# Designs tried in a protein design run: designed miniproteins, single chains, continued (3). Part 95

Each design is a single chain, and the fold is of that chain. pLDDT is the mean over its residues in the fold that is shown.

## One batch from the design tools (miniprotein)

Design m11292
Fold by ESMFold2-Fast:
Structure m11292 (fold): chain A 100 residues (1-100)
Amino acid sequence: SNLDEIEELLKEATELLNEAKKKGELTDEQKRRLIEIFEKILKLLESLKSTDPRVIAAIESAKKLLEKMKKEKDPKKAIELAERFLAAVQLAILEIKDQL
């Protein structure tokens, strides 16, 4: 299901972020991979076509965080933006699951 694919992508992103936090750095390759994963997550969430205002708001918040992360040059701040992106996505998933 699309939700299962999103959950697998979230796990991969979380593992990448944990490695970056442990080393205190975010490489260009890690940042590129996180952006690719986050864009795929957003595409999958949007494909669900939720009409729930809370889900829509969480997706819009995640989109803004991703755009900020793409432009952020400080590794620590980029990691913080990525963590906020994951939190927004988790909120959207919880709201979707409450409707199932």
Scores: mean pLDDT 87

Design m11293
Fold by ESMFold2-Fast:
Structure m11293 (fold): chain A 97 residues (1-97)
Amino acid sequence: MVELSKEEAVEAMREAIERLREEGAPEEALELLEKGLKVFETEGDMEKFYELVAKAAAVEAQARFGLPEEEVEKLLEALLAGKPAEADEIVREALAR
């Protein structure tokens, strides 16, 4: 088990953001991820970082899958509650309509 230093964690997150940009993630989602990374790097606020990451994921799902605002809000709530399985179900159910 290797514990990443704060600097190594920040670099890993920057690499993930660049990969998402290459994969065509929406600019709004990328901006939220970069803002989250800055909050983590400067303030060490993990709750705020996680909130911004969850918002970025919801924005990406809306842009990529065309989710309506109501479903995006439910997806964000599931992600913020740490329920990725529930988030996946929300996306699948919305796409089945």
Scores: mean pLDDT 71

Design m11294
Fold by ESMFold2-Fast:
Order: sequence, then C-alpha cells, then structure tokens
Structure m11294 (fold): chain A 80 residues (1-80)
Amino acid sequence: MDELKEGLLKMLKVYEEKAKNAQSVKEVQTIRDQLETTKGMLRIRVARGEISPEIGNEMVEEIDKAIELADAKEKELLAK
C-alpha cells in the first residue's frame, strides 16, 4: 500500500514538472491522457480490493490536482 502511494506521488511529481515545462498543447494533452489512464487503473484496483477505498480516494485527489495543473498549463499555452 505505502509503496504504491509513494510510487504514484513520485510519478505525479514528474508529470507536474513535465506539464510546467511543456511547450505545446499536444504535450500537455499527452500528460493529461496518461494521468486519466492512471486514474482509471487506480479505480479498477480499488474495485478488485487491492487498494482500500480510503487510500484510493487520496490517490485520486492527488491525480486530480495534477490534471488541474495540466489543464491550467493548456489554457496558458492556448492564450499564447
């Protein structure tokens, strides 16, 4: 459980850095798609009982924060 959460948080930090440094809308969209895929996989693991709903909800909140950051960067890039 803890190892999975730590791994996700490290991954999210990498994606946040990639989003901040993204030079194109396509780069941000790719990051968001990867985050959405990770969120879907997390939900499946919760449904299988591999992750408690409490931990799953915490991890979803962290992914949602990363998606919000990517969305903000996309808006910035679209505004030119």
Scores: mean pLDDT 80

Design m11295
Fold by ESMFold2-Fast:
Structure m11295 (fold): chain A 80 residues (1-80)
Amino acid sequence: SVKEEVKKELEKIIKEAEELKKKYKDNPKIKEMVETFILLLKEALSKLDKMTDEQQKEIKEQAKEEFEKLKKEIEELEKE
């Protein structure tokens, strides 16, 4: 089902973000950014049952795009 596919992808991104949070445990700014992202994805997961298949697909693509953006922002912060 679309829901199970989207749920699996969001859970995968959350797991990768949790590992990223552990990597940056001693960087409070990066840790907070990653924590905020994880909370937003967990909120999206909790609401999947209330979404249409098209809305669920959009959330999945947005989550992937935002995670890539987050990783790039972290790379730029590491250069400072």
Scores: mean pLDDT 85

Design m11296
Fold by ESMFold2-Fast:
Structure m11296 (fold): chain A 62 residues (1-62)
Amino acid sequence: MEEVEKEINKLEEEAKKYREEGASLTDQARANPEKADEYIGKAGDFTQKAAELEKKARELKS
């Protein structure tokens, strides 16, 4: 079914959004040293989620 193609596109778009949010939080950590650990932790969570979605999309392609 063409549903696989739609799922891949959805996962890739979601991963991109998580990457962008993670990058924004990393920038916030640099601007706010007192909260850097908190922002870095959140950025890491978003980056891990993006990586999982990217892996899922790759598995669907192969």
Scores: mean pLDDT 81

Design m11297
Fold by ESMFold2-Fast:
Structure m11297 (fold): chain A 107 residues (1-107)
Amino acid sequence: AEIEATPVDPAILAALRRFFANDPLVTDEVLEKMARVLAYFKVPVHLAPLVAFLAGQVLGDKSPPEYWAKLYNVPKELVLVARYIAEVAFGDEVPEEWKKELEKILK
């Protein structure tokens, strides 16, 4: 399944726009990319801002997803989705070993 073909969930997009309202670096294009990834992985609307926040926190960091999952008391799957948002929205490539774990979430 292609994330680009996933429709933007208006509720997720609205939640993200409210969360990033004062961030001039987060454009509507970036918000729509985040919303598509979140909708594709079936992230609930109430968790969407948290996952988007985690995407910012994991930028440039090489710590394993388990570290962030424990630190923020969230499922590892949400950290992997946050890492994928970092790749799609900010160009921070997901390590090869973590891409294999993301493929398991998609199946």
Scores: mean pLDDT 76

Design m11298
Fold by ESMFold2-Fast:
Structure m11298 (fold): chain A 59 residues (1-59)
Amino acid sequence: SCIEKLKNLKDEAIKANDPVKAAIYSEYIKILEDPSNATGSPEKIKRAKEEALKICEEK
């Protein structure tokens, strides 16, 4: 699933010592699982959701 792909990418970012990417993937997971748990403006949340979905569409 999309969420599992993002969780795997987050784990890989952690292993690569990239806390910025790990935080970004963690936020994408939160937005996709429950948008009410996301922080920021509605416009920022919408953009993050669109970016997360684009990542999941890559094969």
Scores: mean pLDDT 75

Design m11299
Fold by ESMFold2-Fast:
Structure m11299 (fold): chain A 73 residues (1-73)
Amino acid sequence: MLAEAKARLAELAAEADSLSEEEALAKSAALLAELAKSQGVDVSELAKAASTLSEEANEALLEAAKPALEKLM
């Protein structure tokens, strides 16, 4: 669920190269809305999930999702 959502963001970022900026923004916004809806977890669960990720995995995920996340800002 939370890890799957992060994987989806990474996949979207990889696809962003073949999408227009407008389409990438729309898909990113939809994924964030789905994350907020499906998350349904408290902050302790989020902290636990974050602590189980390696520094390298976190960095790679952030880099992969960075273009889509920046467009959402």
Scores: mean pLDDT 54

Design m11300
Fold by ESMFold2-Fast:
Structure m11300 (fold): chain A 65 residues (1-65)
Amino acid sequence: GHMEKLYEEALKKLEKLIREEVKKTYGEEPKITIKVEGDKVTITIETSSFKETRTYTLEEILEAL
């Protein structure tokens, strides 16, 4: 539906922003894994030097973008 397309677009934009941020900060391509469980979005970001997990709601992502 329309809302599903909005969520998919928002998640793609967020992944791109995180990828660009990490590349600028660390100079390497991160491995980004996005897991969606209901309203919960878990994003795992991995480089050779660090691993970070961030948790958001779909609503928080839409409000931020």
Scores: mean pLDDT 79

Design m11301
Fold by ESMFold2-Fast:
Structure m11301 (fold): chain A 72 residues (1-72)
Amino acid sequence: MLSGEELRALVELLEEDPAKGLEEAEALIKTLKDLEEQLSLLSLVYTIAKEKGDEETAERAQKLLEEAYKKL
């Protein structure tokens, strides 16, 4: 389970650099056992990347979401 501090740090990183935020999120996902938590984290990355106009990072996050969804 991600701590509130880890989640806050990730959100701050995503707001400043969505691409680096996605890289950090991928590392965090490897520590998560729950597929629903992985989907929530990837959805967060996608949303912030879209809001920041980083279409490349948003597309990468969407692809990871689709792959994770196939495992359901």
Scores: mean pLDDT 80

Design m11302
Fold by ESMFold2-Fast:
Structure m11302 (fold): chain A 64 residues (1-64)
Amino acid sequence: MLSKEELMMKKMMESAKQAGARELMAGQIGIDEDGNLYATEETIPEIKEEALKIAEEMLKLYES
């Protein structure tokens, strides 16, 4: 792991793969095996983007 960007991506992917797809924020946000965030079907379209953005910001705070 040579760059901070590569390190962050790899760390997120490894964490997501080990945990598997699971729910965050009371089941509205999940993480797939590739470390990508996704909104569950229970999340209404209006808040999907905002919920994902909040989840990503939370992950960045944890990794800082």
Scores: mean pLDDT 55

Design m11303
Fold by ESMFold2-Fast:
Structure m11303 (fold): chain A 109 residues (1-109)
Amino acid sequence: AEKEILEKRAEAIKNPGDIQKYLDLLETMLEAGLVPANADEAIKEAEKAEEEARKEGWSEEAVKKIWTSTFINTMLSEPDDTLVPLKPEQREKLEEAIEILKKLLKEEE
């Protein structure tokens, strides 16, 4: 599980903005029950970006995009390859990000 997550993470880093690579990474993390050590920080940064975008009057679609991109990019910026067990609160946020990515992938068709 850890090796697969690290391989998917490397592919996501090599392909910035590739929705399928991001989706593959998040789904692998969810299935394994493991996330980067900075996952709590990533959720907090994503929520801050979401609140700021809403204050600026961005559309709900744009707000969801900035939340998801901030969450993923913050996790990808973690320099340590250490993975930690997925907490219940993190699981809900990870599932939310996966659903947003699936919708974005369909919109690219």
Scores: mean pLDDT 82

Design m11304
Fold by ESMFold2-Fast:
Structure m11304 (fold): chain A 72 residues (1-72)
Amino acid sequence: GGAEAARKALEAALAGDAEAAREYARKSVQSNTGGGAAAGWGAARLAEAGRKPTPAEVEGMLQGAEDAARAA
């Protein structure tokens, strides 16, 4: 589902894998248009910039993915 794809995008971004983060962000949009999609794209953008998310950004992305999971 979109929430799982968003979590995988975040994990890829934390690992520094911009291409995987972008691919999972795309899948999150196809499966869920809510918080999961926003979290996935946020993670992909940070990975594309070559920057690790800050703790506050990680918390926001995780909350978005959790909200998407509750909506599903």
Scores: mean pLDDT 64

Design m11305
Fold by ESMFold2-Fast:
Structure m11305 (fold): chain A 102 residues (1-102)
Amino acid sequence: MDELFEKTEELLKEGVKSGDVGRYVSEAMKWVTEKSGMPGIEAFKETLKLGLEAAKKRGDKKLADLLEKSIENSETVSRYAADALDQVGAQVDAMIQERRER
């Protein structure tokens, strides 16, 4: 966990320097997927959570607020789309796992 947090903090610092949170999410999600073995969807959620903790540790309130809102929105969408997502989840997870294995 500490190593995951340290690397996420490093990537977040690079992303914030360019003002590009999207770049941070892309790079960190790839790294989290490789280290945790999580499928892409779970790695994305974990990346946002790790980014939030890194932003809080740095005292970056603006970025922490943005990441917290992104997590809340992700969870809200997941609740409303849970039944539909379950039906498609197997296909999406299979596609993500195929990409992860390559």
Scores: mean pLDDT 57

Design m11306
Fold by ESMFold2-Fast:
Structure m11306 (fold): chain A 75 residues (1-75)
Amino acid sequence: SFKFSPELLAELQAIYDELAERYAEALANNASEEELKAIVKEGLERLIAVLEEKAPDVPEAQAAAERLRAEKAAL
């Protein structure tokens, strides 16, 4: 089984946690659908950038980045 490094996983988790917190705060403040989508898109872009910068030659990281791009495009 392939595993990302603990450092890479921690960096991805930190970005995800920040995204989740920003999204929850925006919802609590009655943010528009457009504002909520923007928060998600920014979070996905940061996750993609980290995967491509930190693990450019890892097929599993490339596949993860492609899935995140598809999720971003669906917004």
Scores: mean pLDDT 84

Design m11307
Fold by ESMFold2-Fast:
Structure m11307 (fold): chain A 89 residues (1-89)
Amino acid sequence: STEELVRRFTRLVLEAIRAALKGDIERAEELLEEARRLAEQLPAELQPLADEALEGVELAIEGAREGDVTKIVGGALRAIGALLDLEAR
């Protein structure tokens, strides 16, 4: 169901953010790829929010690679905001 897909997507995104915050770039990238594949199964109307969450994770991973705390936090907040909007739908 769409609800189960959203829950799985949310879990993967949050785990990817957690990995990025810990500096575990390899794990964060692995989880991002899983989340991206799952997002392809979401209805078209939810794709913009899923894409925003994925962009947030990408920014957090980039920040983790660079040691840029502002990018890590900004990416995490963007992703979490998009996930909250997905749950509020």
Scores: mean pLDDT 89

Design m11308
Fold by ESMFold2-Fast:
Structure m11308 (fold): chain A 103 residues (1-103)
Amino acid sequence: DREAQLARAEALLPELEAKKEEAIEVLKKEDDENIKEGLERLLRSLEELLERWEEMDELEKRAAQVLARTAKLTAEMVIESKEGGVRELAERVLRLAEEILRA
């Protein structure tokens, strides 16, 4: 169990760091289509983390919360600057990120 958990954490940490960088990259985009694509990827990642939350160890949960913090910031900035479907998608990202951060 412990060796398997450590191996999963070692694989997960770089992937979550890359997703965190992708979340920050969304803030540099001006095109609504590119922002939407970035938010859709974040939403999917957060949904996958919540689906697996009860089976994650402490390190995996901590790493997931780091991604959730960045996703929350990204979503809040999109909500402030965008309207319509892009804003609605960002609001969904915000809700899931808050669920992970409060868990």
Scores: mean pLDDT 78

Design m11309
Fold by ESMFold2-Fast:
Structure m11309 (fold): chain A 61 residues (1-61)
Amino acid sequence: MDEQIKSAATVVARQVAEGKLSREQAEEKMDDVIEGVIGRKPTKEERELFKKAYEEALKAL
């Protein structure tokens, strides 16, 4: 599960880096992206995991 959330965060970071999404659009879609991966509303811990992975991936790009 955690790896699926991290993978999704990396994909979103790449879309932002490629100009396909703005940072604001990525933030607005965070809950929907996580829900699409895990099939339920994310917990606070899952949102924090996504945000950390997203910021780390974005810095690496």
Scores: mean pLDDT 80

Design m11310
Fold by ESMFold2-Fast:
Structure m11310 (fold): chain A 84 residues (1-84)
Amino acid sequence: MLSEFVKKVGAEWKDVEEMVESMLRVMENAGYEILSHKITKTEVDGKEVTEVEILFRSPAGRTYRLFLKFDEDDNILESRTEEV
């Protein structure tokens, strides 16, 4: 495990960004169209949380939004998909 400082300041966010990049590649290879994606940092009780939002279109032409939230340990706090 990395130190508390590294986890909160940079390493955690890099790991999430690498995960998102890999996920986008898998989705595109599966025929999904990525319309947009963003990674947002937010704070809950003074701790930084990473939020990921991916807007994509299925091969059938429907649009979906994927939401992911990660805590300081890269644990998933929330994962949901919504049709837009």
Scores: mean pLDDT 70

Design m11311
Fold by ESMFold2-Fast:
Structure m11311 (fold): chain A 69 residues (1-69)
Amino acid sequence: GTTVTLPADIASLPREEQFAAVVAALEAAGHRLDAAQRAALRTLMDKSPDVEAFLAAVSALLGVRFTYG
């Protein structure tokens, strides 16, 4: 699967900035996200208690591995 690099400080960012960082990292890794895919990711984030749970759900959904830089 594709490796996606996130900011090392992502867990300390506000929730909206965490979402923006994940979307930007996915797009930088070659995932072109349409409006429906962005809405699906927003729904996953809304159902996730924290960014770690959100990243686990996205990893399972898209078959990607997240790393921290």
Scores: mean pLDDT 84

Design m11312
Fold by ESMFold2-Fast:
Structure m11312 (fold): chain A 78 residues (1-78)
Amino acid sequence: SPEVEALQQQIVDAARATLAAVRAETDQDRRLAIAREGLARIQALLQQLVPLMSQEQLEALEKRVTPILDEIGAIVQA
C-alpha cells in the first residue's frame, strides 16, 4: 500500500532527523529533550502502522530503525 510505504518512510525520516538534531546539539539536557520528542513522534506513527503490517514487514522496519535509535540512545546516555 502506498500509504503504508509513506508511513514507513516517515518513521525512518523521523528517526534520522532526531539523530541529526541530537548530533547538532551540544547541551546534554537539550539532547535528551530532542530524543524524547523524536521518540514520541516515532511511537505515534508506529501505533498507526503496526496493525497494517505483516510480521515480516515489521522485522524489516525494525532492522532499518533500531540502529538509528540505538545511536540516539548512546549519545543521550553519554
Scores: mean pLDDT 86

Design m11313
Fold by ESMFold2-Fast:
Structure m11313 (fold): chain A 67 residues (1-67)
Amino acid sequence: SAAVEKARRHIRLAEEYLRQGKLDEAKKHLDKAVEWAKRAEEEGDTESAQALRKRVNELLEEIAKKI
């Protein structure tokens, strides 16, 4: 779905900013990815939404380790 693809795009941007040490920018994109994952779940893409949320949580944990 379009919501899944938008969430994936924000996750890719967050990974890029995280590699650059731009933690605030990475977190902003992860917040947007969560919003799109919620919309994907509302549209019936439950399995994709669960995978997206798992990846977001992994990246948030990586950010927390750098604080």
Scores: mean pLDDT 87

Design m11314
Fold by ESMFold2-Fast:
Structure m11314 (fold): chain A 83 residues (1-83)
Amino acid sequence: MTKTVTLTILAPGMSPEEAERRVKEAEKKLEEKGIKVLDRKVEPLPGGGSRVTLTLEVKGESEEEVNNKIAEGSRILGETLSP
């Protein structure tokens, strides 16, 4: 099965330039897990920080496998964008 999902991560206190660099690093880890990145958007937040939005294509043999990959991808992104 194949799912397309959008993940939005807030990185308060991180510049858009730094957030984009970290997201590109995370994208390599996502690709290693069989998660395809379809789109990437990085926006500045009022008061400082960045909003990162990724559109992902996730494939798996079952809905449980797909959901587990989505959870893992969210963890990787959260760790990458954490201080």
Scores: mean pLDDT 81

Design m11315
Fold by ESMFold2-Fast:
Order: C-alpha cells, then sequence, then structure tokens
Structure m11315 (fold): chain A 63 residues (1-63)
C-alpha cells in the first residue's frame, strides 16, 4: 500500500547515511521532479515512482 511505501521511505530517510545509493536516487528523483513535474498530479506520480525505486534498492541491500 502507499502507507507502507511511505513508512519504508521514511525509514530510509532517517538512515540516509547507511544507504548512500538511496541518497543518490533521491537526489536524482528530486531533480527529475523539478524538471518534469508540471502539476501536482505529475509531482505525486514521480514522487511515488522515486519512493518505490529507493525502497526497492534498500530492501534488496538489506536482504
Amino acid sequence: SLEELQLKFMEVLENAEKYPRAAELIAEGMERIQKEARNEEELLKLATETMEEVVAVVEEEKA
């Protein structure tokens, strides 16, 4: 669910120093959002995609 995704993403943000790859992906996602998001709907879509990618990478590294 989106709530679970947000909670996992928040955990990554709280431990950013443990996950330098996640920090890189967050930076790239933020740049993409700034350049491509023309409205709130696009911003939410790009933010969700960024969160999913970041969480997936961190979960892979934790396993």
Scores: mean pLDDT 78

Design m11316
Fold by ESMFold2-Fast:
Structure m11316 (fold): chain A 99 residues (1-99)
Amino acid sequence: NPGQEVRELILEMIAELLREIYGEEREVDDEAIKELQREILTSEEVAELANRLLQEFLKKTNVPISGPMSKGEVLATFVNLAETLGYSVLTDEELPLVS
């Protein structure tokens, strides 16, 4: 099932992101997704890591990539993928203010 395979690839990418950031294998749930949104927005190192992992995911799913994504594009792509799996995400109003 191609749809199920794509969903599994999204889940694996998010799980890898959690492992790389927190140094432990965490369950992917609504709270983990919301924590990742905050970290992508507030940490340049996390945004760069998410960019690399998202580009690897997009390449595996044959989505054309026009080079590195901005932090906003990384966050928007991450939110879209998390919502595709049925997870709850933070709204713009709920995200930390970044200068």
Scores: mean pLDDT 77

Design m11317
Fold by ESMFold2-Fast:
Structure m11317 (fold): chain A 84 residues (1-84)
Amino acid sequence: SGRDAFLTVMRYVIEELAKAEEITVEMVEGGKEFVISLLTDRGEESLVPVAEEIFEEAKRLIEEGASKEEVVKKMEELLRRAEE
């Protein structure tokens, strides 16, 4: 399903961010563009606001000086809520 594909690609993106030495706003924007493009190309527009919420919250935390661990944890929390 589109939801299962969304969850899979989001988990992949979050895991890749977690492997980086440092998470930057540019990296988060790149991940956001990748996910939204994929969802739009597949007609999964209902999931675009969910993806936007997760990535915008990540950017906000980075701008506030949050650690990589805090950013990853928050993205994982929001993704879990999207699964329910």
Scores: mean pLDDT 84

Design m11318
Fold by ESMFold2-Fast:
Structure m11318 (fold): chain A 65 residues (1-65)
Amino acid sequence: VARSAAASGGSGAAELREAGGSEEEMQTVKDAAIAAGRATGTGEGASRGAGDAALQVLKRREEEK
């Protein structure tokens, strides 16, 4: 469970870092994973939350240009 959530969060954080993302953006992904995990009570929910947050951050970075 924690392994699955960590993999999802780590992947999103790595992509943000590769794209020049900030530590605050990576923290947002982690916070979303925790919130989704609490809401669903599952590692899959946490992974989905992290993925959604990472996509939102990447989308904002693209629109900021």
Scores: mean pLDDT 65

Design m11319
Fold by ESMFold2-Fast:
Structure m11319 (fold): chain A 94 residues (1-94)
Amino acid sequence: SEASEEEKEKKLEEEKKKLEELLKNPETVSEEEREAIERLLEKLKEVKTVTDVELVQFSLAVERGELSEEQIKKAVERFRKLGVSEEEIEKAIA
């Protein structure tokens, strides 16, 4: 991506605030959407770096079945090279 790490962190904070505001208004979200937003906010609480953002996005794509086996293998290898722990990688693909 072309955005700086600082810009990505600011966008992440803004996204967290938007999701929290959606949860404050029960008439704008269904119960299923609420559960999905709460799950996403829990994952975002653990995010501190651009790599953590990418790991969360990867985990969601795996859960949704959006990635091929080859794409998953390439992403895992990349995360290992970036210093992501085996525990975090295994949690992302589970």
Scores: mean pLDDT 68

Design m11320
Fold by ESMFold2-Fast:
Structure m11320 (fold): chain A 65 residues (1-65)
Amino acid sequence: MEEYVVSGAEPAVQFFARENGKPVPERVVIRIDHETGTAEVLDAETGELLGRVSAESARALVSMA
């Protein structure tokens, strides 16, 4: 499992939060699970799950942010 912290000011994070109907947090945690090939995007402050994406999509998002 890998975790990355990304600023909520990043355009990709803002887009993801809006697409999932969630308020834009100050920071998100992107938690990549290599066993399942999925990733969770969490509010870094509250731990609330904002959404799930593929591990590939999560790695691309982290690379662009």
Scores: mean pLDDT 74

Design m11321
Fold by ESMFold2-Fast:
Structure m11321 (fold): chain A 113 residues (1-113)
Amino acid sequence: MEEEKIREMIEELRKLGGKAQLLADALGLALRVAKEHGLPPLAMAARALASVAANLGQDEAAAYLLKAADAIERGDLEKAIEYLKKALEHTKDPAVKLAIERLIEMVEERKKE
């Protein structure tokens, strides 16, 4: 289910075009690596977002995305949501915002089980 939702997010990003295509490609690679190595897909998606945010000069958003990935990996979903919301406050890129919003939705759904 989470893998499928990440794929849906990738397709939404591809529809935006331009720089969003780079984020879609990074997320696609992260999902493939997560599947091949049995890593948490949400954490790998957050790490891919952090890499793209850093490449766009959004260092504070990138730092919060890395903290969110670490929180997801240790199962601290409340802290993950907190860090994702802080990352969202520190980015102005519409593609990065969309990806963070979708990631928040997926983490909140996991928390509800």
Scores: mean pLDDT 84

Design m11322
Fold by ESMFold2-Fast:
Structure m11322 (fold): chain A 86 residues (1-86)
Amino acid sequence: MTVSIELAAESVGTWQKATMRVRIEGEPQPILLEMAPEGQPPLYTVLVTKLEATVEAYFPAKDQSVVARVVSAETGEVLAEARADA
């Protein structure tokens, strides 16, 4: 299974908006989509069973990159990771 992430972040008032787009090639498998500011534990987590997903999350405005990960729900293995700045 091949996983691709596109991550974008933008400032929205006092918040940072992160948009994660995920595409999976091959058979669909349960995955966890995680997002958090760099250095923090996941603050947003969603279970996905589709070949493609777009998720948006809002974080307090910070001078930090947003880190997005795709994690296998079965094994806990990190399949893909991306970073973006607002």
Scores: mean pLDDT 76

Design m11323
Fold by ESMFold2-Fast:
Structure m11323 (fold): chain A 88 residues (1-88)
Amino acid sequence: SELATIEQLNAQLQQLGDRLAELVEQAEKATDPEEIQKIKAEIREIEAQIQALLDQLIAITTDPQLAQRLASLKQGFSALVQQKLASL
């Protein structure tokens, strides 16, 4: 049950990560400021979904060291997304 939940969360994280990369590419190629702002909003929504899935993964983790590493990854990911959005 726990393993199946972890596998499901990992699959969802992979899908959201792929979508995030696609949106970043679209934003970098876009020339219309209104279109760029719309894509930035979608990127923020995907970031929020990834953060929620990471929180779920942390909550079910029984290894304190892994939980700490996931929390650090979550913070680092948020910072990177904010930096990328500022550059768009």
Scores: mean pLDDT 85

Design m11324
Fold by ESMFold2-Fast:
Structure m11324 (fold): chain A 72 residues (1-72)
Amino acid sequence: MAELEEQARLLLAHADRVAAALEAAAPEEAARIREEGRELAEAIREGDEEAALEEEKEYQEAEAAARAKAAA
């Protein structure tokens, strides 16, 4: 329990840092990173490995999209 809570907390902190770095150039995509990070953190917290894997894909896609928009 405590370990999953800590992993979820660290993920949310990471998502916030990435989103903050990209927010000025890609505000909508940065918001998506925060949203997907929250959903992934919830899946981790619940111990749902299948949901966590699917949410991790969404999180990675959101980050890639934000970086692409910021670079454009």
Scores: mean pLDDT 82

Design m11325
Fold by ESMFold2-Fast:
Structure m11325 (fold): chain A 71 residues (1-71)
Amino acid sequence: SLGRVRNARRLLETARRALEGAKYASPEDVKALAESIKKQADSLLKNDTSPEVKKYAEELKKIADELEKRA
């Protein structure tokens, strides 16, 4: 549904802002942030099978992986 795509987009926008802020965070906080974003991506994939939501969830997982590499 269009509403679920909008929610997935908002989560991605929030994660991107969090990634920018992670430059000032401790390694422990960065790992916790990555774990939180992974859980959000998994929740999206579990509840919606649309290609648009899958694309946003994949981008969230990429952000989480980048955060883990920095921690």
Scores: mean pLDDT 79

Design m11326
Fold by ESMFold2-Fast:
Structure m11326 (fold): chain A 98 residues (1-98)
Amino acid sequence: MLTEQIMKQIEDAKKKVIESGGKYVQDALDLIDLIEQIIKNAKATYEKLKTGTPEQRKQADQLGAQLAEYEKNKPDIDKKINDLKKTIEEIVSKKEEE
């Protein structure tokens, strides 16, 4: 359930940043970086597993299905990440203007 967890974490991070008045901006930025790293690592793992043993290929099939679901939902995930980044910029700009 990679896609569901990613979307929920982005929504939770956005809410936390808004409700805290920007206290958790760094946590939200770290989450975006972590998501990118998880996806890169998952793709690298998939490429290794798909050419391995029968057991490894079965794991690759499961991971491949999760990655395919992520790619299908990537436009929505990218939109949520961009909305989070915009929220961070608005909060940071407001603090600099105060």
Scores: mean pLDDT 80

